# Designs tried in a protein design run: designed miniproteins, single chains, continued (2). Part 47

Each design is a single chain, and the fold is of that chain. pLDDT is the mean over its residues in the fold that is shown.

## One batch from the design tools (miniprotein)

Design m5615
Fold by ESMFold2-Fast:
Structure m5615 (fold): chain A 85 residues (1-85)
Amino acid sequence: TVLRITVEGSEEVTKKAIELIKKAAEQAGGEVIEERLEGNKGEIIVRFPSKDVAVKLEQAAYEKAVAVGAKWVSSEFIDEEEVLE
C-alpha cells in the first residue's frame, strides 16, 4: 500500500510539514519512496506494510501538517506500487 501526500504553504512551513510526516511514517514502519519540495509545495510518497497502518498515519500526518500551518492539499492511495513492478 502506497500513500501520496501533498501539502502547501510557505517554503519553511512546507519543509517542516514534510519532515514531520517523514518521521511519523518511518516510526510507523513505512518506507519513504520519494519526497519533493518545490517552493510552496511538498509531496511525499510512502509505502506501508498494510492499509490499516497507512490510514492511521494519514490522520497523524494531517494533524502534524495543520499544526505547523501547512495546507493539506491531498492524500491518495496508490496500489500499483504495493507489488514490485
Scores: mean pLDDT 77

Design m5616
Fold by ESMFold2-Fast:
Structure m5616 (fold): chain A 86 residues (1-86)
Amino acid sequence: SNKEKGEELAEKFEKTLEEDLEIIKEELKKDPEKTKEKYKKLLPLLRESAEGVVEKAKSLGSEEAAERVKAAFERFLEELKELLEK
């Protein structure tokens, strides 16, 4: 069903963001300054990608999945900002 597809989309997105945070933490250990510059430049593209996933969830008729994607991305941004402000 479209609801199940939306739930799968949200779950995949949540997992991808968790994996991305771990990669960012590793990159910060190797080169903090270069990593901060890289993700500052990528932040608008990351927001655009998240908006695309939210719109896809909505198109599947899954408002719950859309809210999950939005909440996951907001948590990701909070963690990312904390990591980059160290």
Scores: mean pLDDT 82

Design m5617
Fold by ESMFold2-Fast:
Structure m5617 (fold): chain A 112 residues (1-112)
Amino acid sequence: YIEEAKEAFKAGDYEKAKEYATKALEKDPNSASAQLLLGQSLAELGDYEEAVEYFRKYVELSKDRLGAVHIQLAVEISVAKTRGDEFLAKELQKIADEIQEEADANADALAL
C-alpha cells in the first residue's frame, strides 16, 4: 500500500494516493511514511486542516529522527508557501518550532 501511495502521488493522482495511504494506515496505524503520504495527499487536495493532523502524527511517530523530520517539514512549508496555502504553512511552522524547542530542551537537560 505505501509503495502504491508513493507511485500515485508521483503521478499526481492525489485521490488514489490518499486511498492507498489510508489502506496502509488500516494495516499499520503507526506507519510514519503512511501518515506523511496521507498528509501530503490531503494538502494537494486542499484539505489543509486534515493534512495538518496527519503531519502531526508523522512527527509523533518519528521522535528518534527529529532532525530529518524538521528538514521534511521545512520542505512542506516551502511547498505550501509556493502554493499560497498560508494556513497550512503557518500550522506546519508551529509543528517545526515545537520540534526545535523539544530538541533544545533535551540538549539543555544533558548539558553539564
Scores: mean pLDDT 75

Design m5618
Fold by ESMFold2-Fast:
Structure m5618 (fold): chain A 70 residues (1-70)
Amino acid sequence: DPSSNPKGIALVTGNDSLEGNELGQKLADQGYTVGSTMSGQKELKGFSGAVATVALIGKKEREVIYINTS
């Protein structure tokens, strides 16, 4: 089922806030498997295949770390 297959894994830094949760929901609606990290940016930057992207939601930038699963 294509709708149940994630496009990849997106880890949203600071996804413990209301704005981070909104970004996470939008990514999930687009077919990503969404996780949250409160402080894990440095650990994820060492991860092979991880790509960090900044996204603006509301008045705050959120760093999104995208992990390619394919």
Scores: mean pLDDT 50

Design m5619
Fold by ESMFold2-Fast:
Structure m5619 (fold): chain A 77 residues (1-77)
Amino acid sequence: APLTPEQLKELQQAFQEIVGGDPGIARSFDLDGNGTVELTDFVMAVQEDFDLTVDGIAGEATLAALEEYKKRHPAAV
């Protein structure tokens, strides 16, 4: 099922906190090399790191992986 508006806002907030806080981490999420990090790039990177289906669509599994991702990258939060 698609995320609720509240879950999507939580994902967007986490994206801003993780990517916006460290230029080095932001660069690692620039998967298409265009100099811009999109929310989809961030979602796909989290999915790849946790061996989830890399489809760029955030679901409950992606949100759970994001919580664990924050624990692995505390300096970025």
Scores: mean pLDDT 64

Design m5620
Fold by ESMFold2-Fast:
Structure m5620 (fold): chain A 111 residues (1-111)
Amino acid sequence: MYLDQAIEALEKGDKEKALEYAKKALEAAKQALAEIEDNLPTAPDPKKTAEAIELVREAIKSIKEAIEILEKGGDLEKAREYLKRARELLKKALELAKSDPKSAAAIEKAL
């Protein structure tokens, strides 16, 4: 939800809305990470859950890079590329976390 809104805002040239939604996506992705980590000990497939954790961590890193570019008035296309990368990483994490509705819902909120 938030990451798609951040990307759409950048495509429309609305840097302020893009930054707002990117920050909301970051907080939602951090919450998703906490939920997946809390569920890891009881996960049906701990290896897939660990892979989802790493994908969410990389997505968080990409969102942070986009936020830094947007705050510094840098290249909007480069910021958009980082947000699109974060979206692909979160989609992959969602596929791995689908068996856990709580973790899946947290990832979907960040998207």
Scores: mean pLDDT 85

Design m5621
Fold by ESMFold2-Fast:
Structure m5621 (fold): chain A 91 residues (1-91)
Amino acid sequence: MTPEEHLKEARENIEKARALLDAGGPVDEVERYLRKAIEHLKEAVEKGTPEQAREAVKLASEVVNIALRAGAHDIALEADKVGYEAWKKAQ
């Protein structure tokens, strides 16, 4: 997968997690989508350009917000770390 494809997959998984959480769906499934988004963001940051890393910062922030709403503090912490790595690359 290209970094662009990883960013697309991350966004799709974030949207699925948000929709499921907003519908009051099971937290286990919300967490599964968020973890998939984090894995795609890690790949996009590692392989991508600084511009793609800048987009990854925004998406990582979305994962943090959804994870905190779901009570998934471990996922929020992991997403925050990915966002920080993305922010460093975006400089």
Scores: mean pLDDT 91

Design m5622
Fold by ESMFold2-Fast:
Structure m5622 (fold): chain A 72 residues (1-72)
Amino acid sequence: MMKKLQEEVDQAMLDIMRAVGKVAASKSKNPELMAQATDHLVAAYAARLRGDEATAERHRAEALKLEEEAKK
């Protein structure tokens, strides 16, 4: 149980995921939708790491929906 160190590692991972997602979104057919989908995936991951399963599931479902919309 290394909560404080895990939080710092998780923040670094989330920062990298957001940066990569923004680059991908800028090259996407629908950059706004792709950016929103990425933000929701990152939020779902963060929620799961803190044990908030309900919030994680909500963000995950929204991310999948937005990703599908961005592909159209």
Scores: mean pLDDT 74

Design m5623
Fold by ESMFold2-Fast:
Structure m5623 (fold): chain A 55 residues (1-55)
Amino acid sequence: HHHMEELKKREENAKKVTIDFIKEMEKRGLISKEYAEKIIEAIKNNKPIVTRPEG
């Protein structure tokens, strides 16, 4: 099974697309710049993404 190389490529592409999407959301004012930065950092570091900020 050649899962490792395909999974790595999919993960890399998914991160890129997600980061671009988050940047667009920030530009539209749907999320704060600080929150967008936090999500991007989580994606880059393979950490779980927080969908809502902690209250």
Scores: mean pLDDT 71

Design m5624
Fold by ESMFold2-Fast:
Structure m5624 (fold): chain A 82 residues (1-82)
Amino acid sequence: NSLVRKMQEYFLLGKPEEMIRLMAEAANQAGLVSRAQIRQFLEAVLRQMSPAFYASLTDRELDLLVEEIMAIIREYKRRGIS
């Protein structure tokens, strides 16, 4: 998975999935519900955290991150997590 490797390389993370969960929690707390809102939020966060990582992402990799964040948010809402 090229996306996981990029996250490990740019952020030196032992668990890239934890960063994805933190981004999903932040988006959920902000009340974001649409794909477009979540994508805009994710792009802003990634540009602030690592402009180089953001620039390295393909549209497909960014779409995969958005889909993963949306799946986590749907799970949180199903479980009553705000």
Scores: mean pLDDT 76

Design m5625
Fold by ESMFold2-Fast:
Structure m5625 (fold): chain A 72 residues (1-72)
Amino acid sequence: MGKEMLQLWKQFVNGEITPEEFARRMSDLLGLPEDVRKEFVEKGKEAEKLPRSEQINVMGELLSEMQGLANR
């Protein structure tokens, strides 16, 4: 899991995937429930409206939140 999470984050930071796609793939990787995954995908879509530097900050916060939920 750790290496796949890091690879996915690098793909996002390099602009290879969108904030929405990052949120979707990371939620799937962490095994989050469908309703929670949909919420994070919507947050990713909203982040796409922001400048890139702000997207990185917002998606970093979302990653922390997703990891917290996965550890329940």
Scores: mean pLDDT 80

Design m5626
Fold by ESMFold2-Fast:
Structure m5626 (fold): chain A 64 residues (1-64)
Amino acid sequence: SMEKIELELKALLYELMIRSSEYTIERMRETKGDTPAVQEMVARDRAQIELLRKELEEIRKKLE
């Protein structure tokens, strides 16, 4: 069904967003080091990743 296809595409997009955010964290640490400002930005990005992982899990449940 179209609904199933849309959920599958949404899951792929969320997986890409998670990976992109993880890459951003890695690059930030490589270029800026472990400063308080970087620690704050990494904490925000990790919080966003956690929200995306929870949303992805809900999408996956709907595909069962």
Scores: mean pLDDT 85

Design m5627
Fold by ESMFold2-Fast:
Order: C-alpha cells, then structure tokens, then sequence
Structure m5627 (fold): chain A 78 residues (1-78)
C-alpha cells in the first residue's frame, strides 16, 4: 500500500497547533486556513514549518491506499 495523504500537526511552545494536509498525488499541502503550497520534500517542508512556527512537537499521520493509518510523534529540538 502507498501513502496517499499525510496530516502534519505542529504543536507550538504556547500549546497552539497548526494542521497541514498533504496530498501525495498532487504534491499540494493545504493549511487549516485553506491556503496551499506545492511541496516536493515533506521532511524539509515539515522542518521549515516547525522553525517558522516555533513548534516543539510534530505529529505525522499517514493514510494508506488500503484505508489504514499510521501515526508517529516527534519531539523537535530547538
């Protein structure tokens, strides 16, 4: 099964969150405000967002073509 969708949830130092949904077919990231960005490298993109937003924690949820999901949480070094 292939990853079809990735949801990134970034938790900022103040406890607020930013959610971004990435479509692996179109390579478009959609932000919670409805804005979009073309993304070729999701890891570089996630790290950039973490730095821009002062995120201390990143949760990555991958949705697979078979309908299954996998979630991983990463503590981010500043």
Amino acid sequence: SEIVKTTLTLERADGSTLTVTYDHKTKIATFDDGSTEKVEDTATFALRLAREHGATRLTVTNEYSDGSTRTNTVDLGL
Scores: mean pLDDT 84

Design m5628
Fold by ESMFold2-Fast:
Structure m5628 (fold): chain A 87 residues (1-87)
Amino acid sequence: SKEDLLERIKRLVREAIESKDPEKMREYMERASGLAFEYVLIEDPSNFKKRDKISALLMEATRYIEQGKYEEAERYVEEVIKELEEV
């Protein structure tokens, strides 16, 4: 369901940040990104603005994780969750 997908995304991003292992964080964030794109596009395939915004936020989160800036990454993850909850 839509709710199950959202919970899976939340778990993946939480695991990414909690792992504090850049390689594992990349893998979890990559999986979360895929699910987030599916979530938005399944609900409304024409919602390219929401998809692109979520994509940009997830890319920034991943970039900060790779730099060891977990507090900044968490901010972007929270914004992604907020955007997904508004779908």
Scores: mean pLDDT 77

Design m5629
Fold by ESMFold2-Fast:
Structure m5629 (fold): chain A 68 residues (1-68)
Amino acid sequence: SLLEELEAFIEELLAQVPEEKRAEFRAGADRLLAMFREASATLSPEERRRLLEAYKRLLQREHELVLG
């Protein structure tokens, strides 16, 4: 599922985050997951896929900021 894909992507990024930054990154990722679950209730399958790609880009940017 798209939710499982998003969760797997988050865990892959978390594995690369230093321990001291993991809580910060996880908090941000959990907010995006909650928003994705909520939005998914009102979206078509095509819109959910586009939202997933947008959230993946946001998570990648957040990951880079946490590491920088």
Scores: mean pLDDT 83

Design m5630
Fold by ESMFold2-Fast:
Structure m5630 (fold): chain A 118 residues (1-118)
Amino acid sequence: EEVEKISKIIYDEVLKYATPEEVALAERLYKAFTKNIKVDYPENLLLTYYLLHLLFLRSKGVDPWKIHPLELLTGPLAVEFDVLLYQGKLTDYIPIDEKVAKALKKLLNKQPVTLEDL
């Protein structure tokens, strides 16, 4: 499916900016989120979402390993991250390509995205 291919391209692009420790934490957050619920998103898309959140925290000088997981996912910084992601302003904090950021925003909102959007 094209959505899974696009999600993988976005994930691979974001991986260029992440540390191995951030990748491991994003995978841990993904597993915790999906443990008891059916998710209507590709795995690579949700992994990208958590990984970008961790990159955003690093840009703010915040150590995610010192934050309670619930606060990390639902606290004021998580709210700020979601607002910036929705507004297309994550590129002010993370050096991600604008087309990739736009495609990610569309996919998270269940909007159609094609390879030409990348």
Scores: mean pLDDT 77

Design m5631
Fold by ESMFold2-Fast:
Structure m5631 (fold): chain A 79 residues (1-79)
Amino acid sequence: SELRERILEIAKEVGENLAEALQEAIDEKNLSEEELESLLQVLEELKKQNKDANELADAFFLHMKHIEEGEEFTWEDLE
């Protein structure tokens, strides 16, 4: 999927560890197109804000697992 590749590319710009974690989670769950679009939006926002990659990667990784399990993702937890 082009979305999958784009997500991993942006995640790598935020942090290489995040990109690896995202790749594994996406492959394990076979995330839907909608879930991939949600992840892409989060990563684009992290990139734009130029925040601490380590802190944001940890928060994003936790929320990514919730998305994979079908739970709600909240932006406030990333801030």
Scores: mean pLDDT 64

Design m5632
Fold by ESMFold2-Fast:
Structure m5632 (fold): chain A 108 residues (1-108)
Amino acid sequence: DREELLKLLRRAEQILDQLSKLEKEIKENSNDFDKVKKYTDELISLYRKLFNEMKEKNVITDQMADRIDKQIEKVKNSKTKKEMLESLKQLKKEFANAYIAVIIQYQM
């Protein structure tokens, strides 16, 4: 079980790095919103896989899962690049909180 938590931590670190790269892509490709949406959809697919694993292992609470799902919906429903960047920033914050919860369980 401790080894499973370590695998989740490594995967969470990879997703956080990919989020930072997406934020840079959105800033650099500011005139191509459709391309930005495509990249965002790809990363959200990766989050759903990670969050499903975290739920399966009972690593995150239902409240944490609900906050993350709500924030994912805000990113998907963003109508402007500015809204999408702000929503991604909040998603990263919620994800970081979940990641810290996994670290705490790993150290127990």
Scores: mean pLDDT 73

Design m5633
Fold by ESMFold2-Fast:
Structure m5633 (fold): chain A 63 residues (1-63)
Amino acid sequence: LREKVLEIVKKNKKLSEKQKKEAIKAINSDDPVVRAVALRELLKVETDPENKAILEEALKEEL
C-alpha cells in the first residue's frame, strides 16, 4: 500500500518538487499522525478516483 501511495505522489502533476519531497518524507515517517496528515493533504488535490481510493485505504490503516 505505501509503495502505491509513493507512486501517486511522484506522478501528481499538481504538486511541486518540494511538495513531493515533503509528502514522501511524511509518508515514510514513523509517526502515524504525520502520515495521516500527509494522506489527507494528498486527498485534497487528487482528482483520479482510483488514486483517491488508494489514499483513503492508506489513511484508514493509520487510524
Scores: mean pLDDT 79

Design m5634
Fold by ESMFold2-Fast:
Structure m5634 (fold): chain A 85 residues (1-85)
Amino acid sequence: SMDAKQREKTRRLKRLLFASLTMSPTPEEVVELVQHFLDKAIEEGLSEDLIKEFLDYALKQAEKLGPDRAKAVKEVVEKYLKKLN
């Protein structure tokens, strides 16, 4: 089904982000990685709920890397949410 395909795409993006974060990127590199996968999620037509799920996952992973990385990712999340009106 369409929902199953969208959920699998979301899981793939989460796996790719996780793998990228295992290299202990800087705050700037984490922002670039999260923005890259966010742009890909939008381009692939993921629903707003699945994009929000991906961003929540990204923020939780960034929190494990430290407060500076968490703050940087939170700003990406807040910018996206403002665009939803």
Scores: mean pLDDT 85

Design m5635
Fold by ESMFold2-Fast:
Structure m5635 (fold): chain A 80 residues (1-80)
Amino acid sequence: MEELRARAAGNLGEAIALAKKQSPELYERVQKVADEIAKNEDKLSPEEIAELTERIYRGVKESPEAALKAIDEALKKIKE
C-alpha cells in the first residue's frame, strides 16, 4: 500500500513539474485533477489512484493532447 501511494505521488509530482514547463494551462489542469483525486480518495482504491496517476504522467510525457485526454478520463472515472 505505501509503495503504491509513493509511486502515485511520484508520478503525479513529475506530471505537475513537466506540465509547468510545457504550459500554464496544462499545469492548471494537472493540479485540478490532483485535487479531485485527493478529495475522492475514499471512493478510489490505492491501485486505482496509482493507475490514474501513471496514465496522467505518461500522457504529459507524450504530448499536451494525450495529457488532456488522460486528465479528462481520470475526472470522468472520479465522477462515476
Scores: mean pLDDT 80

Design m5636
Fold by ESMFold2-Fast:
Parts: C-alpha cells; structure tokens; sequence
Structure m5636 (fold): chain A 90 residues (1-90)
C-alpha cells in the first residue's frame, strides 16, 4: 500500500538524520491521520510542514553522500505523496 511505502521511506530518512527522527515521525503520523480522515486541507497543511523540515535537514547536512541519499529519499517521498493526493481527490 502507499502508506506502507511512505513508512518505509520515512524510516530510511530517520536513520540518516536521527536528530530529526521524532519530529519527522510526528509530522508523518499527522499526514497519515489526514489521509485516513480524507481531510485534504489537513493533508496540504502537514505537507507544507514536512517540506520545511526536509529543507532544514538538507541545509544542515554537510556530508555529500548523506545529502545525496536525503535528496533521493525526499524525491521518493514526494512521488508517494503525489499518488496519495490523487487517491484523496478521486
């Protein structure tokens, strides 16, 4: 399922940035709640918060290899959210 894919990507990001793991998991939990409630406005609001957190994580990551891994995972996360959004409006 898309939610299972989402959880897997989030777990990988959390392992790369353990200092942000708690905040990341909280935002993702709120996103999953919005999806389950079919609340598109709440989903969009949490998406903005997650995007800001990911930008902060990338800005603070100085290791090029770790940064490249985060960029790939952020891309995968964005694709998964696009699929979830399509299901929410369908």
Amino acid sequence: SLLEELKKIVDEIAKLTPEYAAELRELVSQLIEAVEKKDIDAFKEQMVKLARLLQEMLAKTTDPEKKAQLVRLASDLSLTFTEIRIELVS
Scores: mean pLDDT 82

Design m5637
Fold by ESMFold2-Fast:
Order: structure tokens, then sequence, then C-alpha cells
Structure m5637 (fold): chain A 62 residues (1-62)
């Protein structure tokens, strides 16, 4: 789970993906792993995407 998220996240980062794409990726992974990120859902800026990704990575690192 965490390794797949990290590898796909790194691919998006190196390809210059927008915050909206990073957010969609993070939300889809959260749903797949049963993690609710509620406080950051619906935002489509770079800051919200980064926070959502960090939150999901923290949950997956357990």
Amino acid sequence: ALKEFEEEGNKLGTSGASGKEVLRFTLEKAKKYGIDLGELTGEDDDASAAEAAAKLAEELSK
C-alpha cells in the first residue's frame, strides 16, 4: 500500500502533475484503502493536494 502510493506519487511529481491530479490520485487511494480524508476533500489547489497526500502517507505508514 504505502510503497505503491509512494511510487505512483513520485511518478506524478516528476511528470509535473497539477494539484488537482495529485488530489484525485490521493482521494482514490484513500478510498481503496478505506481511509477518510474528509477535511481536505473538495479542494483542488496545490496546498490541499499536498496536505491530503501527507495525511494518507501517514495513515499508510502504520
Scores: mean pLDDT 67

Design m5638
Fold by ESMFold2-Fast:
Structure m5638 (fold): chain A 98 residues (1-98)
Amino acid sequence: MADGLRATLERVLKLLEEAYKVETDPQAKKAIKDAIETVRNALAALPTLVEGLGERHAAQLIIREVSEAVRNALEKSTDPKAKKLLEEALQILDDFAA
């Protein structure tokens, strides 16, 4: 449901913001910030995408884009705590997609 997707994205956003605070590498911080912006843009676009595509297709598109951004951040992350937070964010996205 759209409410479930919103709650999932808000949970992921919180984990990404925490990862951004603990990461020290500038390139990794940029990738995490890009992932944060991807989630914020998805949250802002959610009503329009649901109206245009339907809830299922909107969820699939958003989960794919957010997951790609989070994976990119995880690949660039150098801090063990940031990596763990990014892995938790991916798990939440995977659990929603299942």
Scores: mean pLDDT 84

Design m5639
Fold by ESMFold2-Fast:
Structure m5639 (fold): chain A 66 residues (1-66)
Amino acid sequence: GALAAAQAAGSGAAQRLLAEGREVDAEITAKEALRVAKAAGLDVSEEDARIGGERGLRSALAGRGA
């Protein structure tokens, strides 16, 4: 669903920013999740992007051993 798509997009965005040595937070991740999901033609709300983006960020940070 929309939330799962937002979470996947957010996780990818967070992983990319972390790999670039850039600061990443829930707001940045939510914006990227919304952008990617809309570009894919998915009906994702700002709220779905915020929730999914936060979940995606947590998943990405766990993969970094933090």
Scores: mean pLDDT 75

Design m5640
Fold by ESMFold2-Fast:
Structure m5640 (fold): chain A 81 residues (1-81)
Amino acid sequence: SKAEKFKELVKKIKEGKASQDDQKEFVKLLEEFLGLKVDGVFDDELRDAIIEFQKKNGLEDNGILDDKALDALEEEYTKKE
């Protein structure tokens, strides 16, 4: 499922094992999840959507995909499936 793939990619990113292809696939899934155009590019629109997600989840709203932000995204992605 897409949720299983998202979890796999989050784990690889957190472990520093994500390839360039893994990172692009993650960005595409994240763009789709946040309701954005799927282009696989980490642009200002994606950063702004991440900031809004962080605000809603009580995280630091810096637009950075740290471990806490990645964990929160994985939890919410799993709930949507």
Scores: mean pLDDT 84

Design m5641
Fold by ESMFold2-Fast:
Structure m5641 (fold): chain A 69 residues (1-69)
Amino acid sequence: SAAAEAEARRASEAAERAGGPEAGKIAGMYWAVGGLTGTERVREAARRIAERYGGPEAGEWADRAGLAG
């Protein structure tokens, strides 16, 4: 949906602006939002951010952060 796409875009923009370690935190936050709202597209965006900025391990961290938050 358009709302999910906008949220995913905001996540990507925030991660790009923050960079490095902060990108992982942003991914975790959007993973949690996607889980709460049931929006898989937002969760996909969170994983993509982790892959792009934090590498494969960051993706696992984002998944765990979403479950913990």
Scores: mean pLDDT 63

Design m5642
Fold by ESMFold2-Fast:
Structure m5642 (fold): chain A 105 residues (1-105)
Amino acid sequence: KIEKARKLLEELRKLIEEMKEKHPDDVVIQSLLKTVEELEELLRKFEETGNKKDASKALMLAGSMVLAFTGLIRYGSPELQEEARKLLDIAVEISELLEELLKEL
């Protein structure tokens, strides 16, 4: 489950980096990339320590990304809307995996 979450985060990061190349001055995209980096770090810490708090923080950040991508779909430019739909699907799957991990702890 952790390995699957890591692979999904890697895919998510790649897509956001592609969006940043197309929209380098977009502060929302810059913020999303930072959030993914924080998620990657929390997941790494959880693998090292087994600390449920790090997994809980990761779930909160995944939830905030779901809300942010939903906002981009609703209020973003047409270009951002198409890309944000792909990001939303991945963020939802990450959130579900993290919720399952927390239930097993």
Scores: mean pLDDT 79

Design m5643
Fold by ESMFold2-Fast:
Structure m5643 (fold): chain A 63 residues (1-63)
Amino acid sequence: MDLPVSELTDEQIEALAKAAGLPPETVKALADSLRAQGRDTVRDLAEALGIDPETAEKAVKEA
């Protein structure tokens, strides 16, 4: 579950966006903001998106 956001592909970002019900550009903006704060894990992004960390990990793994 501790994958750095900087290593996410466009497909993985789109999968997270689908899971959160948000546009991919919104997920990218949140990911960039979290990375600037030193909070650049998929778990940190899941928390910011308001989705379950297990759901986020599954979305990234399946993309």
Scores: mean pLDDT 77

Design m5644
Fold by ESMFold2-Fast:
Structure m5644 (fold): chain A 79 residues (1-79)
Amino acid sequence: MSRLEQVEELLRRIGRLAREYIEAVRNGDRKRQAEIEKELARLQKELDELLSKMSEEERERFREVLREVLAELRALLEA
């Protein structure tokens, strides 16, 4: 499998977890929120390692997406 396919798979998984996170926040499920936060942090680390082996242009694009996802999650935590 290509590295690009692996990155796309990770991004899709992050997106699904983000939706589950929003539901957990709405329900006040702190345990579920903590579990999802740990999974997201792990996926971010895996994505960073893959990106470090890709071209500079590709790395910048995907890092931007990650920053947006993290900013949205941080905003939800502060609400």
Scores: mean pLDDT 75

Design m5645
Fold by ESMFold2-Fast:
Structure m5645 (fold): chain A 86 residues (1-86)
Amino acid sequence: VSVEELVDTTISAASSAAEQAREEAEKSGDEEYKEKLLEIAKQLEELKKELQELRDRGASRDEVAAAASRVSQLLDQLKKLLEEMK
């Protein structure tokens, strides 16, 4: 997988997850749960911007992989949060 493919795939995943978190927050009547979902969405949007900047400056695969790892952690946190609040 090229660095460009890794960045593009990760940005797409972060974007989709941020949208899902926002949609679930909108449906929730629980203020604490809503705040947690919106915080995850915000962090995913910030990482998406960071990945775009890394791509634009020709950052190393290692730097891109580190950012992608952070996105994966947030995706895992989102999935766990959604499962626990059934």
Scores: mean pLDDT 82

Design m5646
Fold by ESMFold2-Fast:
Structure m5646 (fold): chain A 60 residues (1-60)
Amino acid sequence: MEEEERRRRELGRELVDLFIDGMLKDLNIKVKPDMTRQEKADIVFKEIEKRVKEVGEKLR
């Protein structure tokens, strides 16, 4: 049972990592190769939040 939950978390992590890498590439964000997964995720979320806010303000 624990191994199955561990595998699900590992697959979820792989999906999140793939999504983060894809978003970094699509947003043309330069990151250091030695950055942690959490640091990359924070950069992606901050950039998305910033762009959503900018678009929202312009569309008003």
Scores: mean pLDDT 72

Design m5647
Fold by ESMFold2-Fast:
Structure m5647 (fold): chain A 66 residues (1-66)
Amino acid sequence: MSAAERVERGGRAVQTGEEVTAEEAIAAAHASGGPGGKRAAEDLVRRTGRETLTGPEVLAAAQAGA
């Protein structure tokens, strides 16, 4: 899966509330919130120990980075 496909899938999950992999979530948060969004998503994954994030969690990480 390309980086662009991961970003698009993560963005769709934000709208639909679907779960995405940590990699897709981090890629989407980076694309929307820049390096800060990427870091927020990475910190969330690390803190929760989960391998997936929900769309609302990806959105929150992107907003924290912006």
Scores: mean pLDDT 73

Design m5648
Fold by ESMFold2-Fast:
Structure m5648 (fold): chain A 114 residues (1-114)
Amino acid sequence: MSVEELFEEGKKIYEENKDEVEKFIQSMPLDELVELLREIFKEHPELFKKVREALNKYFGIDIEDEDELVRLVAQLLKEYAKNPEEFRSKYPKELFDLLEAIAGLVYKKKKERE
């Protein structure tokens, strides 16, 4: 699966299940979200690179440590899910589109484990 196909799949899952995904991300323990993200990025290294590039581009954050980057993504997903409209007002569309795609992939991964 290409990064583009993976991104499209994640976005579709998010859009079809928006309220459930947002509630799911918000209710999930941070450490569990970090573990799911770590597995997704391990399975899809090119997605990890795109996330790192986006964080550097929009926040000026160049995090070399993979665990620190995964924790930051988990925190951003939690902030997004808590108030998506507020997040969209503060951050560029490219960033929240990326977070929505990742949220959809996390939701899919958790459902596959159940």
Scores: mean pLDDT 80

